# Ledger of designs, part 7: designed miniproteins, single chains, continued (4)

Each design is a single chain, and the fold is of that chain. pLDDT is the mean over its residues in the fold that is shown.

## One batch from the design tools (miniprotein)

Design m12212
Fold by ESMFold2-Fast:
Structure m12212 (fold): chain A 82 residues (1-82)
Amino acid sequence: SFDEAFRRMREALRLDQLSPEQRARLEAILDALRELTEGKSAEEIEANFDDIVDELMKRTGQSRTEIVPVLRLFITLLRHEE
């Protein structure tokens, strides 16, 4: 499920082991990612990869270098849950 993919992503990113500042930055990416991808399949997200990255950068102020690994991990985990 979508929620299970997000749960696994939080575990893989080790959010509980991050500093409060690092956690806040990743949580902002995860919140924006959820809004942009909720209700979409892994194939739909992958087809719109660059547009989603650009929108995540606009919403969070985070770099492409920070965002791309998170989005790729999410797509991989979501495919496993489908």
Scores: mean pLDDT 84

Design m12213
Fold by ESMFold2-Fast:
Structure m12213 (fold): chain A 78 residues (1-78)
Amino acid sequence: SLSQEELDAEVKLALGLIYMAIGDIDEKRGNKEAAIESYEKAIELFQEVVDNPGASPELKAEAQRLIEEAKKKIEELK
């Protein structure tokens, strides 16, 4: 069974992915400012996964990969 900390980490990863998807939609629609805001919210959520002591090393690695992906998207939109 998942601990509360593991479950919290997985939920935050899922929420971050939702914000990435929202950012991708706004980027596609040409709304750069909204896209950047959504990617920044995704980074915050993924950082909470990285910093969570209950998150597996694999989950932390995936969150870190997604942080770098979101950062690249933000830099391309600036």
Scores: mean pLDDT 88

Design m12214
Fold by ESMFold2-Fast:
Order: sequence, then C-alpha cells, then structure tokens
Structure m12214 (fold): chain A 60 residues (1-60)
Amino acid sequence: MRDNIDRLLRVTGRSYQQLLERQQQHRALNDILNARRGRSNPRQREVEDAIIAALEEMLA
C-alpha cells in the first residue's frame, strides 16, 4: 500500500472501539474540564491545568 493513511485507518478502524474505551475517559475528563472553564472562574482554570498536566505526565 502506497498510502500510510490507508494502513493507519485500517488499523485504527479495527482498534477504534478498544482505543475509544481507553481514551474515552481521558477525553471525557478533558471535555468536562474545558466546559467547566467556560462556566467557572479563571482561578479554577489553573487548578484544572495542573490536573491535566499531572494526567499527561502519568500517560507520558
């Protein structure tokens, strides 16, 4: 196959359900935190940034 995208889509497509289950919590948390930033005070933004940074460090 000439297109690397084709391979990536095929592998990702079949593994998408499993990957989604694992990443769903991480992205759901990030989505909730982003939504809260829009509604919450700027002070809470720094706290949420710290939480996100800690999670990324754990995942890295």
Scores: mean pLDDT 57

Design m12215
Fold by ESMFold2-Fast:
Structure m12215 (fold): chain A 77 residues (1-77)
Amino acid sequence: SSARARAQAEMRALMERTSAFAARLLELASERELSLEEVKEMLAEELGLESPEELSDEEIEKIFREMEERMLREWEE
């Protein structure tokens, strides 16, 4: 099933891009005191979404929380 393999590869690439972008957003938010709305706009643009409204606050919090947890684990080690 080539369609499934392609979808998996696309999803993996999207997750990798999102993860890397979220890490940069955390750094930028720390340095520039970005608002949640600005973060939504940047995420929507990076992910190719039509509007930042497509990203719920929960989804943004999940991305940031997962990145923060990952950074804290790597930083502590």
Scores: mean pLDDT 62

Design m12216
Fold by ESMFold2-Fast:
Structure m12216 (fold): chain A 65 residues (1-65)
Amino acid sequence: GPDHPDLATTLGNLAVVYASLGEFDKADQYLREAEEIYERAGLPASSSLDVQVQYTLAVIKHVLS
């Protein structure tokens, strides 16, 4: 269906790439889209995202605070 966890994983990885380029607004957008897809799929985003993606989320939240 349209709520594929594989797409969410790809979006999470894109967020890491954009954050490494200093594009924190784009990184935040892709990460939120990944979290929404996991939520619609009935999966906990906090345990479905890998450690690097979770670290990137923490950096984005710090920068955009």
Scores: mean pLDDT 72

Design m12217
Fold by ESMFold2-Fast:
Structure m12217 (fold): chain A 74 residues (1-74)
Amino acid sequence: DELRKIVELLLKAAEIAGLRDIAEELRELLKKPTITKEEVLALIDRIEERVRDEGTLDAGVLRVAVAVARTILK
């Protein structure tokens, strides 16, 4: 339940940042009947890697959303 809300937050942030591939993966995760903490953390790791690789991406909102998600999942 709370994991789904975190995934929804990350999805909106990914859409704002223009990361269509990450947004698609987040939508696929939301279709699953059960979402695990490990699955959410794995996507957060992938988002961080993608943001670092591109460098020029406006990731301000996405970086904040990731930090909030990590704090909640801790």
Scores: mean pLDDT 77

Design m12218
Fold by ESMFold2-Fast:
Structure m12218 (fold): chain A 96 residues (1-96)
Amino acid sequence: SMAEEAREYAEKARELAEKGDSLGAARYALEAGYHASLAAEGGTGSKEKRLEALMSAGVAAVAGGSTLASGGGKRGAKAAARAAEEAARAAEEAGG
């Protein structure tokens, strides 16, 4: 499912952030956000949970995009990975 793909991308973003690959973490966080948004749009959950997933996907996209635009950085990578994990969790609740 798209929620499962979002989770896998979020986990990879976390691993890359821990290894110091800030640009890799940001790219995978963007992928997690994208798949979370697809899960929200196609999800069988409530309107409220689907909206929460879309909002969380947006946060992940902004965090990942901002980190890429700044040329990386440990703080940005960690923030993007965290946002991606939250988006993936919200996507699972929306895609049920």
Scores: mean pLDDT 87

Design m12219
Fold by ESMFold2-Fast:
Structure m12219 (fold): chain A 96 residues (1-96)
Amino acid sequence: MTAEEKERRKKALAGAMMAGAIVALLEGRPEEELRREAETYMSAEAREEIERGIELVDDEEARELALELAELEKKGAPLEEIEEKALELYELAKKL
């Protein structure tokens, strides 16, 4: 795996974590519950991604990307397609 492939995967994982937080909030999970779970089960870096996802829940484009990612995961889409969609959300988050 090249350094570029490693960075791409790292960004896609960050985007997927942000998407997961957005979808959970849209499904009615309390913000405080998401933060508590992140503190209990996740690394400091992962907690930052969850917090960023919480911040992005009010952005319409971020919500649409997160829902599209959740639909791909639900349908068992190829990992490459899931990573591509997660990367789109990561790049959007960098610009916001």
Scores: mean pLDDT 81

Design m12220
Fold by ESMFold2-Fast:
Structure m12220 (fold): chain A 61 residues (1-61)
Amino acid sequence: DVAALEAALAKKGEEAGRQVAERWVAEGRATAEDIEPMAERGGKVGRQGGRELAAQRAAAA
C-alpha cells in the first residue's frame, strides 16, 4: 500500500498548497495563476513524505 500512502499524502499536500496560494491571492501577494503551481509543489512534497513513511513502516515490521 505504498502507492496508496503516497497518493493520500500527495493529495493533502496539494490541498495545503492550494489553500496557502489562495490566501496569498486574497492578500494581493500572488495571482490566480500561482494557485496551481503551489498546489503541484505541495503534492510533490506530500508524495515524498508518504514514500519516506512507507519505508519507515517497512523497516519497523
Scores: mean pLDDT 79

Design m12221
Fold by ESMFold2-Fast:
Structure m12221 (fold): chain A 71 residues (1-71)
Amino acid sequence: SALEEAAKQAVEDGRKLLEELKNSKEPIPKEYLEELEKAIKEAEEAIKKGDFEAAKEAFARAQEVLKKIFE
């Protein structure tokens, strides 16, 4: 399904972004990186269970963390 494919892509993109942020020369608060990693993991687990509403909520939490990082 389009929703499943989009969700899987979002997890992959999120993991790549998290890795880039962890390797950034600019110091990012550790708590933001940990919150982002937790949200990505929750989204991945929700997708594996077929719970796309829970995955959507996890992505929303990740977006809020990214707003704090990039303000």
Scores: mean pLDDT 82

Design m12222
Fold by ESMFold2-Fast:
Structure m12222 (fold): chain A 81 residues (1-81)
Amino acid sequence: SSGLKAYVDEALAELERKAAEAKRERDAEMLRQVIENIDKVIAVLNDWKKQYPEIADYLDEKIAQLKELKAELEEEVKRLE
């Protein structure tokens, strides 16, 4: 449904906003909190793949984008160590 996809797009945008904020603050703890939030969203999307198999491909694409964001933030955490 368009509402479900809109929710996913908004959640990704919010995580990107929080990630940018954590990078500006150079705060490893804030970055780790964003990473934890990404993992929680991925878990929700994986549950939705089971409930809505007709949009599983869309959800897989968004999960891949979230994993890319997570990898970027993990690199930032390493730079702050």
Scores: mean pLDDT 86

Design m12223
Fold by ESMFold2-Fast:
Structure m12223 (fold): chain A 70 residues (1-70)
Amino acid sequence: SMFERVLRRQEEQARRLARNLGLSEEQLERAIEAVRRGVESAEKNKDILDEALEGVKEIGEAVERVVERK
């Protein structure tokens, strides 16, 4: 499914980014959870495809926020 593909790709990206930045597992899990919530929301409302894309953006913002907090 498209939502599963988006989630998989974002998880892979998050893992690589976290590894390069030296982020903890906690920080990585938090970022992944943000994407999962977005995907689950979109899956419940399949008519709102843009919501899934917004979930992808949320992971980026969550990672940036964590990095800036360091």
Scores: mean pLDDT 65

Design m12224
Fold by ESMFold2-Fast:
Structure m12224 (fold): chain A 66 residues (1-66)
Amino acid sequence: MSAEEIVEEVRAAIESIEDKEEQIRYAQRVIDGARQLIATSTSPELVALAEKLVEAAEEIIRELEE
C-alpha cells in the first residue's frame, strides 16, 4: 500500500465519524502516533509516511475548525 493510499484511508476513517469533536480527537491521535514514529523510528520510509500523516491530519483539523 502506498503512502498516498494510507493517507486516504485515514482521511476516509475521519470523515466517517459524524461528530466533529470526535473527528478532531481521532485526527489528533493520528498526529500523536505519527509524531511518536518520527521520534522513535530508525526507518526513513516510516518517518516520511508519518510526516505525511501529520500534514494530512493537521489539514483535516483546520478544515473542521473553519
Scores: mean pLDDT 80

Design m12225
Fold by ESMFold2-Fast:
Structure m12225 (fold): chain A 59 residues (1-59)
Amino acid sequence: SMAELEALGERYGLTVRQVQGALTLLESGFSDEVVADYLVLNSGLSRERALALVRELRA
């Protein structure tokens, strides 16, 4: 839901749009590594935090 994406955005210091972008890539079949790279390049997250967000989006 949008509220779940907003909550994730707040926890990781991201906009809802950035979290939606990551989720869309995962739903499109991209690997965790590619999605983490997307988050690092576009959101300024560390690799470790980006992978943590990817794990939460897959849960």
Scores: mean pLDDT 85

Design m12226
Fold by ESMFold2-Fast:
Structure m12226 (fold): chain A 85 residues (1-85)
Amino acid sequence: MKLLLSGDNGLDFTLTDVETGKTGKGTAVSGNTLEGEIDGKKVVITGTGAISGSTHKVTVTIDGKKYEGTLTGVSGDTFEVTINE
C-alpha cells in the first residue's frame, strides 16, 4: 500500500491512497506522529528511526493493524509512505 501526504499547512495534511485514489485528512500531533483518517479508517504514522536524507522508517497503524514502512520526501510539503504488507 502507498499513501501520499500533502501539506495543507504546518500541521495538517491531505492523505491519498495511491491505489484507490481515496482521500482523507491527517494532523501532525507530535514531532514524529501523524494521526488521520482515510475511507472511514483511522491511520497513525509514527517515525521509528531517522535515515540520512529525506527517507525515514515509520510504523503505520490502519484501523488497529500495525505495519512497517518508510516515509520519503518527494517535493516541498509532499511525502510518500510505502507500507510493507
Scores: mean pLDDT 77

Design m12227
Fold by ESMFold2-Fast:
Structure m12227 (fold): chain A 91 residues (1-91)
Amino acid sequence: NAMEKAEKLYKEAMEILDRLEKDPDPQVREAARAVRGGVEDLMKRMKPEDAIPILETVIKLLKEAEKADPFDRVVLLSVAIIQIAVGLANA
């Protein structure tokens, strides 16, 4: 069931974003909020089957960001924003 898989991925992404939005670096917090908005747009505007591969890519980037230094963290979150934007443009 694609909808259930998308919902599980959405929940996982939101759990990681909740942690990143508490980051001491304001640039990381701002980038994380931008990723959150993008993930919400994916869930509202895309078919679940099309959203799933983008959500999986975003989650991988978010997990890498949590392990990265602050500079690389902002870069990884920026890549996630670009991936979301490209996905939405092709929807």
Scores: mean pLDDT 89

Design m12228
Fold by ESMFold2-Fast:
Structure m12228 (fold): chain A 58 residues (1-58)
Amino acid sequence: VEEIYAVVSETDEELSEVLKAIVLHSGIKLTKEQAEEAKKAAEETYPGEKFKIEKIKI
């Protein structure tokens, strides 16, 4: 089973579902390290939002 990671919203479950669907359907797989960098970039771009990293099993 391959493990991938997604950056999701801590407060918006709808947005989190959309972001997870994009990861699953785009074929773009993030390692844990790539997800950490993406989370940092998202927090810098949207400073009013809180993000977390979620592990997805495929």
Scores: mean pLDDT 70

Design m12229
Fold by ESMFold2-Fast:
Order: C-alpha cells, then sequence, then structure tokens
Structure m12229 (fold): chain A 59 residues (1-59)
C-alpha cells in the first residue's frame, strides 16, 4: 500500500541519519559521544515504532 511505502521510505531516511550520527560520534570528543549515543538511541526507537506501525497495517 502507499502508506506502507511512505513509512518504509521514512525508515530508510532515519537509517541514513543514524549512519551519519554514528560517523560523527566515532570522531567526537568523549563529552559529545554520550550526546550522539542518546541521539542514535532516539532514532532507533523511532525506527522500531514505524516498523510496528507497518506490521499493524499489514495485519
Amino acid sequence: SEKIKQLEKTIEQLKDVKAELERRGARATPEEQARYQRAIDLVNKQIEKLKKEIEKLKS
């Protein structure tokens, strides 16, 4: 469905954001590393939320 395709596209965009945060965090200062890790954790939670939404739409 179109809704599922849009959610899948949003997940791919969030994965790109996560990859960039991981690259930046790997080169960050120790102080900034904790902030990047928190941002990555939030992106992961959002991806999982969208995956569950897709699952419900397929059921």
Scores: mean pLDDT 87

Design m12230
Fold by ESMFold2-Fast:
Order: structure tokens, then sequence, then C-alpha cells
Structure m12230 (fold): chain A 95 residues (1-95)
């Protein structure tokens, strides 16, 4: 059996937003494969709020087939203190 689990974690702070994608693949008779990609965006100091679009893709080899997970998000960095937060998205598939 082949299994893929992708997790995308978005952490939004006052001055910086971080988008992290982690892909994990398993296949019978093969070692587990893990790939991680991280992207960061910083607030523009000339603006009170900066709206940024972050995209990340991670590819994991699951046995004989690569699996790619793509995530996009729009986050606001800086501005109001109440706009800091964290969001998690998990994708699971059986291949």
Amino acid sequence: MRTFVGTVDAVVGKEEATLTAVGRGTAEGAAPAVSRVEKKAKADPSKEETVVKLSVSVTVDVGSAPVTVEAEGTVTVGGKEEESGRSIMTVEARL
C-alpha cells in the first residue's frame, strides 16, 4: 500500500508570515520519504499592513510515483495585533 500525507502550516505574525509544507510518503518495501519546503514574507515597513500571497509546493517520491502537494494562501503581515494567527491544512491520500 502507498500512502501520502501532506501538511501545510501557515504562521502569521505582526512582521513576518511563514508558510511550511511537509510531504510524507510511504510505499511497501521502500524507506519513508519526507520533503519540507518553507517560504517567508515580511511586512513592508513603509505600510501599516502588507497583504502577501504565498505559494509552496513539495514533491515526495512514493514508491515509483512522485506526488506533488501545492498550497496557496493570502496573509496579512503587520498592522493590527489581533491579525496574528496560525492555520493548518492536511491532505491525505491512498495511492
Scores: mean pLDDT 58

Design m12231
Fold by ESMFold2-Fast:
Structure m12231 (fold): chain A 88 residues (1-88)
Amino acid sequence: MVEELVEKALEGDEEARKKIRELLEKAGLAGEETIEAVVEAYEENKDNPVVVEQLRLGLKALLAEALGDRELAEEYLAKLRELRAQRA
């Protein structure tokens, strides 16, 4: 669910973007501002696969946390940390 929803949202699926926004807002997060920032960063960095993957993992972690799945959120954050470490 989290992975499919994030992938569709980044691909331009407005329904997926709306659903993520609503889930983030229910968790007390700035859902609209978060989606706008992530989509803008994705469009600006489409040709940078590392930045694109960082955006995917970050949004997946945030959405998992918003759904109350702390274990899944930590898995995505761990992958994000590993991706950043491989650049050093």
Scores: mean pLDDT 80

Design m12232
Fold by ESMFold2-Fast:
Structure m12232 (fold): chain A 75 residues (1-75)
Amino acid sequence: SALLRARQLAAEIMASLLAGDEEAAEAALAQLLSLIPDPQKRAEAREHYAIAKEKIKAGDIKGALEAMDKLISLF
């Protein structure tokens, strides 16, 4: 299921961001975006990722999880 793979990749993104590994997070994001055929939804997914990244940097883990939930809602 694309949704199950998206959830796994979202968890990898969060783990990488929490570890400060933006390169690993971007690699996981690229894989997740490959599951989204709609260019508009890919753009929305990138926006949710950017919000999650900034929330992690600010120490707002709850806000980051909410942004990732919105990303997963695109599936």
Scores: mean pLDDT 88

Design m12233
Fold by ESMFold2-Fast:
Structure m12233 (fold): chain A 84 residues (1-84)
Amino acid sequence: SPEERARRAGRGAVEGAKKLTDSVIQAAKDGGNVEKAIEGLKGFVEDSVARLRALGPTGARYADEVRKIYEEGLKKVKEILEKK
């Protein structure tokens, strides 16, 4: 069903956002290219949010979760960089 497709897409996007956010956090800890890593994460998040919102209310709920992961991750990156 369209609902089940939205849930599958949403779960995948949330998992992807978590993995990419963890990679950006790790780059911040390791002194890697954080700006480039953030650009990649931002592109993934913006594409995922747009696609999920197009799938209706269920997709929009997962889009909100993806954005929350991104925003919390960026806050953590800033905290790490302030200590370096």
Scores: mean pLDDT 86

Design m12234
Fold by ESMFold2-Fast:
Structure m12234 (fold): chain A 61 residues (1-61)
Amino acid sequence: MSLREQAIAAMRALAADPRLSREEQRAAADRIVATLRARGVPQAEVDAIRAEMEAIIAAAP
């Protein structure tokens, strides 16, 4: 599984947790992004993954 697929799967799991606020979900997304950057993922790909994570958060009830 790619780092992108792992990041998106983790974000979906976090967004499905009814105990997490939108602020906490965004904080988790920030930590995922920091991890991707630390692992050498290019900024353009990190930006694309961040946009997908924000869409997942926005779609959460």
Scores: mean pLDDT 82

Design m12235
Fold by ESMFold2-Fast:
Structure m12235 (fold): chain A 92 residues (1-92)
Amino acid sequence: SRREKILEEAETAVYVIQAVSNRLALERIGDTSITSEEIGEVAGDLEKSKKLAEEGQARIDALSDKSQELGDRNRKRFEELTRELEEKRLLE
């Protein structure tokens, strides 16, 4: 479903943010291969990625709420239709 695809894309984004954060933490511990300028660039990218993830999560939450409402409406409609079909069968 579209909801599942959006969730997978959001999970991928969160994973990328975590991977970048973990890499930054490892560099802090003792890898001298990264310069202070490169660390600053990674921190800037991480901040932008966090903002996108927060916006994405808000959209997912809104879509999840809407999906639940639609699911409840569809369930009620299906129950009503099933009941009408059963009543019609009993009247025949």
Scores: mean pLDDT 67

Design m12236
Fold by ESMFold2-Fast:
Structure m12236 (fold): chain A 69 residues (1-69)
Amino acid sequence: MEEIAKKIAEETGVSEELARKAVELIQRYGLKINEELLATMLAKEFGISVEKARKAVELAKELLAEAKR
């Protein structure tokens, strides 16, 4: 969890707090969570662009899917 959030922050330039929140929400609601809605919400809460938040959400989903293997 924590290591995944750190990797997302380093790769996408978002804060570790945003990355952690994205991971928590994806785990809670599953990999089918609405990416656009999640990215928009996180961008608004953390004051970043929707594009950066979207990249963080996409990477979080990929890393969480890999971790399940």
Scores: mean pLDDT 79

Design m12237
Fold by ESMFold2-Fast:
Structure m12237 (fold): chain A 80 residues (1-80)
Amino acid sequence: SDKDIEEAIKEFEEQGEELLKEMEEKNFDEKYIEEIKKVIEETLEKMKAAKSYEELAKIAQESHDKILEIYEEAYKKQLE
């Protein structure tokens, strides 16, 4: 339903905002924060175009994988 899609989009946006805030508070490199921000923005646009909850879930999973990859690279750089 449209309501389920809207709720999922809102949840994704809120989780993304929280992650970006956490990364800023932990002094992650701005480069990685901006990269994750772009992934979130692109994902939100794709989610808005989704025709089903299943399609939206696949978009969210692909985005999660990309965000995790960027976050892991950022974290490794912090340890150097």
Scores: mean pLDDT 85

Design m12238
Fold by ESMFold2-Fast:
Structure m12238 (fold): chain A 82 residues (1-82)
Amino acid sequence: MEAPVVDVTVEVTAGGEKYTVKATVLAEEGRVSEEEAKEAVKNADDKELTKAIKNALAGRPGSAKAVAGGRRVGIGVESAEK
């Protein structure tokens, strides 16, 4: 399914550690598929993603930006597990 906002759960490596991340991916323009949303989370800047994950683990909002299929997307990390 494609949507302007997609909720995904994806396993990522950030800061050298593996996390299962629950994230909301928001397309700046148009729509993203669940597959594109998962790739966006994986392809987010490691430093930004690591900070967002640590913020989520501490019960704070975490966000990062990425590109999926040449389109800009916002990533909100809702929760993370190690």
Scores: mean pLDDT 77

Design m12239
Fold by ESMFold2-Fast:
Structure m12239 (fold): chain A 87 residues (1-87)
Amino acid sequence: SMREELLEELERLREEILELAEKDPSMTPAQKRQVELLVETLLTEAREESPLLPQVVAGVEAHLPSLPERLRPLFRRMIELARELAE
């Protein structure tokens, strides 16, 4: 289904973001934990078809400017997919 395809793409983006964050020596442990929390929260709410998903998406989007530049396009793609799932 389209929903299963969107969730699969979100899972791949999660794995890519977390791998890039772990391997980035310029990121502090606190920044790595923040990235992990944002990704895990967004994916959990999307999987559960949570009525709070639009609010979670807005929260993740608000953090975008503070994220490492390399991760921003990947987070933007996750936000786009999560918005499609929320509709």
Scores: mean pLDDT 87

Design m12240
Fold by ESMFold2-Fast:
Structure m12240 (fold): chain A 75 residues (1-75)
Amino acid sequence: MFKGDLILLLLRFPKSLSKEDIEKIVKEFGGEILFWDQENGLALIIVPASADLEALEKKLAELGVEILGRLSFSE
């Protein structure tokens, strides 16, 4: 494990879901929204690798959010 690793997540969300709904959850896990496309229901978020990804994925899934892709990198 590398110290300071980040994880980039590509998300698909229901078009009825607001940016604020996802941003609140992402911020709870120390992350940020890098890109938001309401029209296509796509978002790109970044979170620390130290975050509880299982809990994050569970909360996002409860809102109907699907993880399309994951990229991990070290700082």
Scores: mean pLDDT 79

Design m12241
Fold by ESMFold2-Fast:
Structure m12241 (fold): chain A 79 residues (1-79)
Amino acid sequence: MKVTVKFLDENGKVLGEKTIEKKPGETITIDTSGAEKPIKVTLKHNGETLYEATLKPGETLTITIPDEEGDFTLTLQEL
């Protein structure tokens, strides 16, 4: 399945986008050790928010891809 990763600034402007392929049960790790501001992480499937978290600088988050059909969007927004 495809996961579209979007990087947004504090105003919601898209700074970058990439698409990666993942299988159910595979993980994506987000490491904010280089960030100066909190990062809001949102995982969506078919427009529905499955997961949302706010990471402080220096925190890590591991997300497991659900066994759901279709494509996912992972948004990383600076706060």
Scores: mean pLDDT 81

Design m12242
Fold by ESMFold2-Fast:
Structure m12242 (fold): chain A 66 residues (1-66)
Amino acid sequence: SAMDRLLAELEALAERYRRGEISADEALAGLGALMQRAADLGLSEAEREALLERVNAFVAEMEAAE
């Protein structure tokens, strides 16, 4: 599904960040691009909530890593 692809891309982005392959700024740019694609897909409210929960968790992880 489109949601499964978005969640897989989010996890791949998080994994690259955790490996030190990309900076927090690069990860945030990637999240911005992912969210723009999600907006174009016309996700339901429930799908949008699920995606935002995962995005917020990753953002919190990056904010904790200073």
Scores: mean pLDDT 83

Design m12243
Fold by ESMFold2-Fast:
Structure m12243 (fold): chain A 63 residues (1-63)
Amino acid sequence: SEILKKALESGDPEIKALANEVIRLEREGVRLLARDNDWQGVEETRKKIDELIEEIKKKLEEA
């Protein structure tokens, strides 16, 4: 994601922490789908990722 790339390159530790949390949730979603066919869990991780991306966007606009 372009937004995640900008977040990781921002140098702001708070923004970088949010970007790392998105990466963690993306990995978790892959595990939930691959191991357990947990479509509900995948959808929940997607919602959390969307919320974090919106927070990253807001913080990048303020920087």
Scores: mean pLDDT 79

Design m12244
Fold by ESMFold2-Fast:
Structure m12244 (fold): chain A 64 residues (1-64)
Amino acid sequence: MSDEELFEKVKELLLKAGLSEDRARRIAEQAVKEVDRLVKEKGLPRDEAAELVLKAVEDALAAA
């Protein structure tokens, strides 16, 4: 999964959950930054880190 693909998927999930476009975009940017953090701190492959972040967003929305 590319950073652009992750950004688009997170943004769309948040928009479907009722967040404004500005807030969804800001959170999607933060999700990409979290991928960078996981790669640097935990040594995860970028694709694996992106899948983990996407799943965390999906799980958080499902629990809300």
Scores: mean pLDDT 82

Design m12245
Fold by ESMFold2-Fast:
Structure m12245 (fold): chain A 80 residues (1-80)
Amino acid sequence: SMIEQLEFLIDQLEAQVEWIERRLARGETSPAVLAAARATIEQARTLIEWMKENNAPQELIERAEEILRRGEELLARLEA
């Protein structure tokens, strides 16, 4: 179903954010971690746009928006 596919994609993005958070917690600020943060933000933005265009459930949009917020916070910390 569409909901199952969206939940799977959101779970993957959340796992990416958690991976970046763990790397940053260990002081790992390599170009690879920075690239991963940028990729996660771009993927989250694309998914949010698609969900809004396709009238996806608001709860799933809000979950993706929270992932985007966390990704942007991590990127800001990596660029500081």
Scores: mean pLDDT 89

Design m12246
Fold by ESMFold2-Fast:
Structure m12246 (fold): chain A 100 residues (1-100)
Amino acid sequence: SPVEKLQEIFDKFLKEVEPYLSKEDLEEIREIFDEMIKLLEQGKIKEALKKLMVGSIVFTGLLFQQLLEGKLTQEQVDEANKIFTKAFKEILKIIDEVEK
């Protein structure tokens, strides 16, 4: 199902970004994703896309905070952003398939 594919993409994403964010930050991102999935299951595609955009903003902000606190280098931020961009594109493709 589309939801199962989204969960697989997201679980892989969380594992790949685990070195860059705190456990609390990762759980915040997971909660946003779970809310997006609930909206998709309700057929609320536009609201789900808005939640995905909120997740993108939150992820970027958390990553930038880690950089400002000296916990990450610019190179690590760039790698985390590459991981995010790949997952984001895969998620959008699956949502587009549901919008039929």
Scores: mean pLDDT 86

Design m12247
Fold by ESMFold2-Fast:
Structure m12247 (fold): chain A 61 residues (1-61)
Amino acid sequence: SATEEKLRKQVEAVRTSSGVRREVGLAELSKETGLSVEEVREIVENNSVDEAVEILLKHLK
């Protein structure tokens, strides 16, 4: 889906960035999912891209 592809691109962007850019990406995912920045960070860092996207999709719905 378009939503899934958007989330995949956002997760990839976070994983390939550092510093302020990475924190901005995490904050945007936090706003989209309703999860805290810390929760989004744990999901993105401790899972594969596919698993992170699946988890984040559940919080959008």
Scores: mean pLDDT 84

Design m12248
Fold by ESMFold2-Fast:
Structure m12248 (fold): chain A 65 residues (1-65)
Amino acid sequence: DASKFAALAIRAIGLAVEVGGASVVVEDGELVFRVAPEDAAKREEVERLVRRLSELTGETGLRVE
């Protein structure tokens, strides 16, 4: 569902802006959050927020890298 995916993308961008220092890209129909490898605490925060977003929306096309 393209409409659902677009809504997810908007939320994902908002979340990346809120966290700061995370970028969001679309790869193979998935939303990928990229965090610097050396920032483990930021990665864990992004992973928690992405998991919450997935739970609220029922979408599984969300990944942290």
Scores: mean pLDDT 68

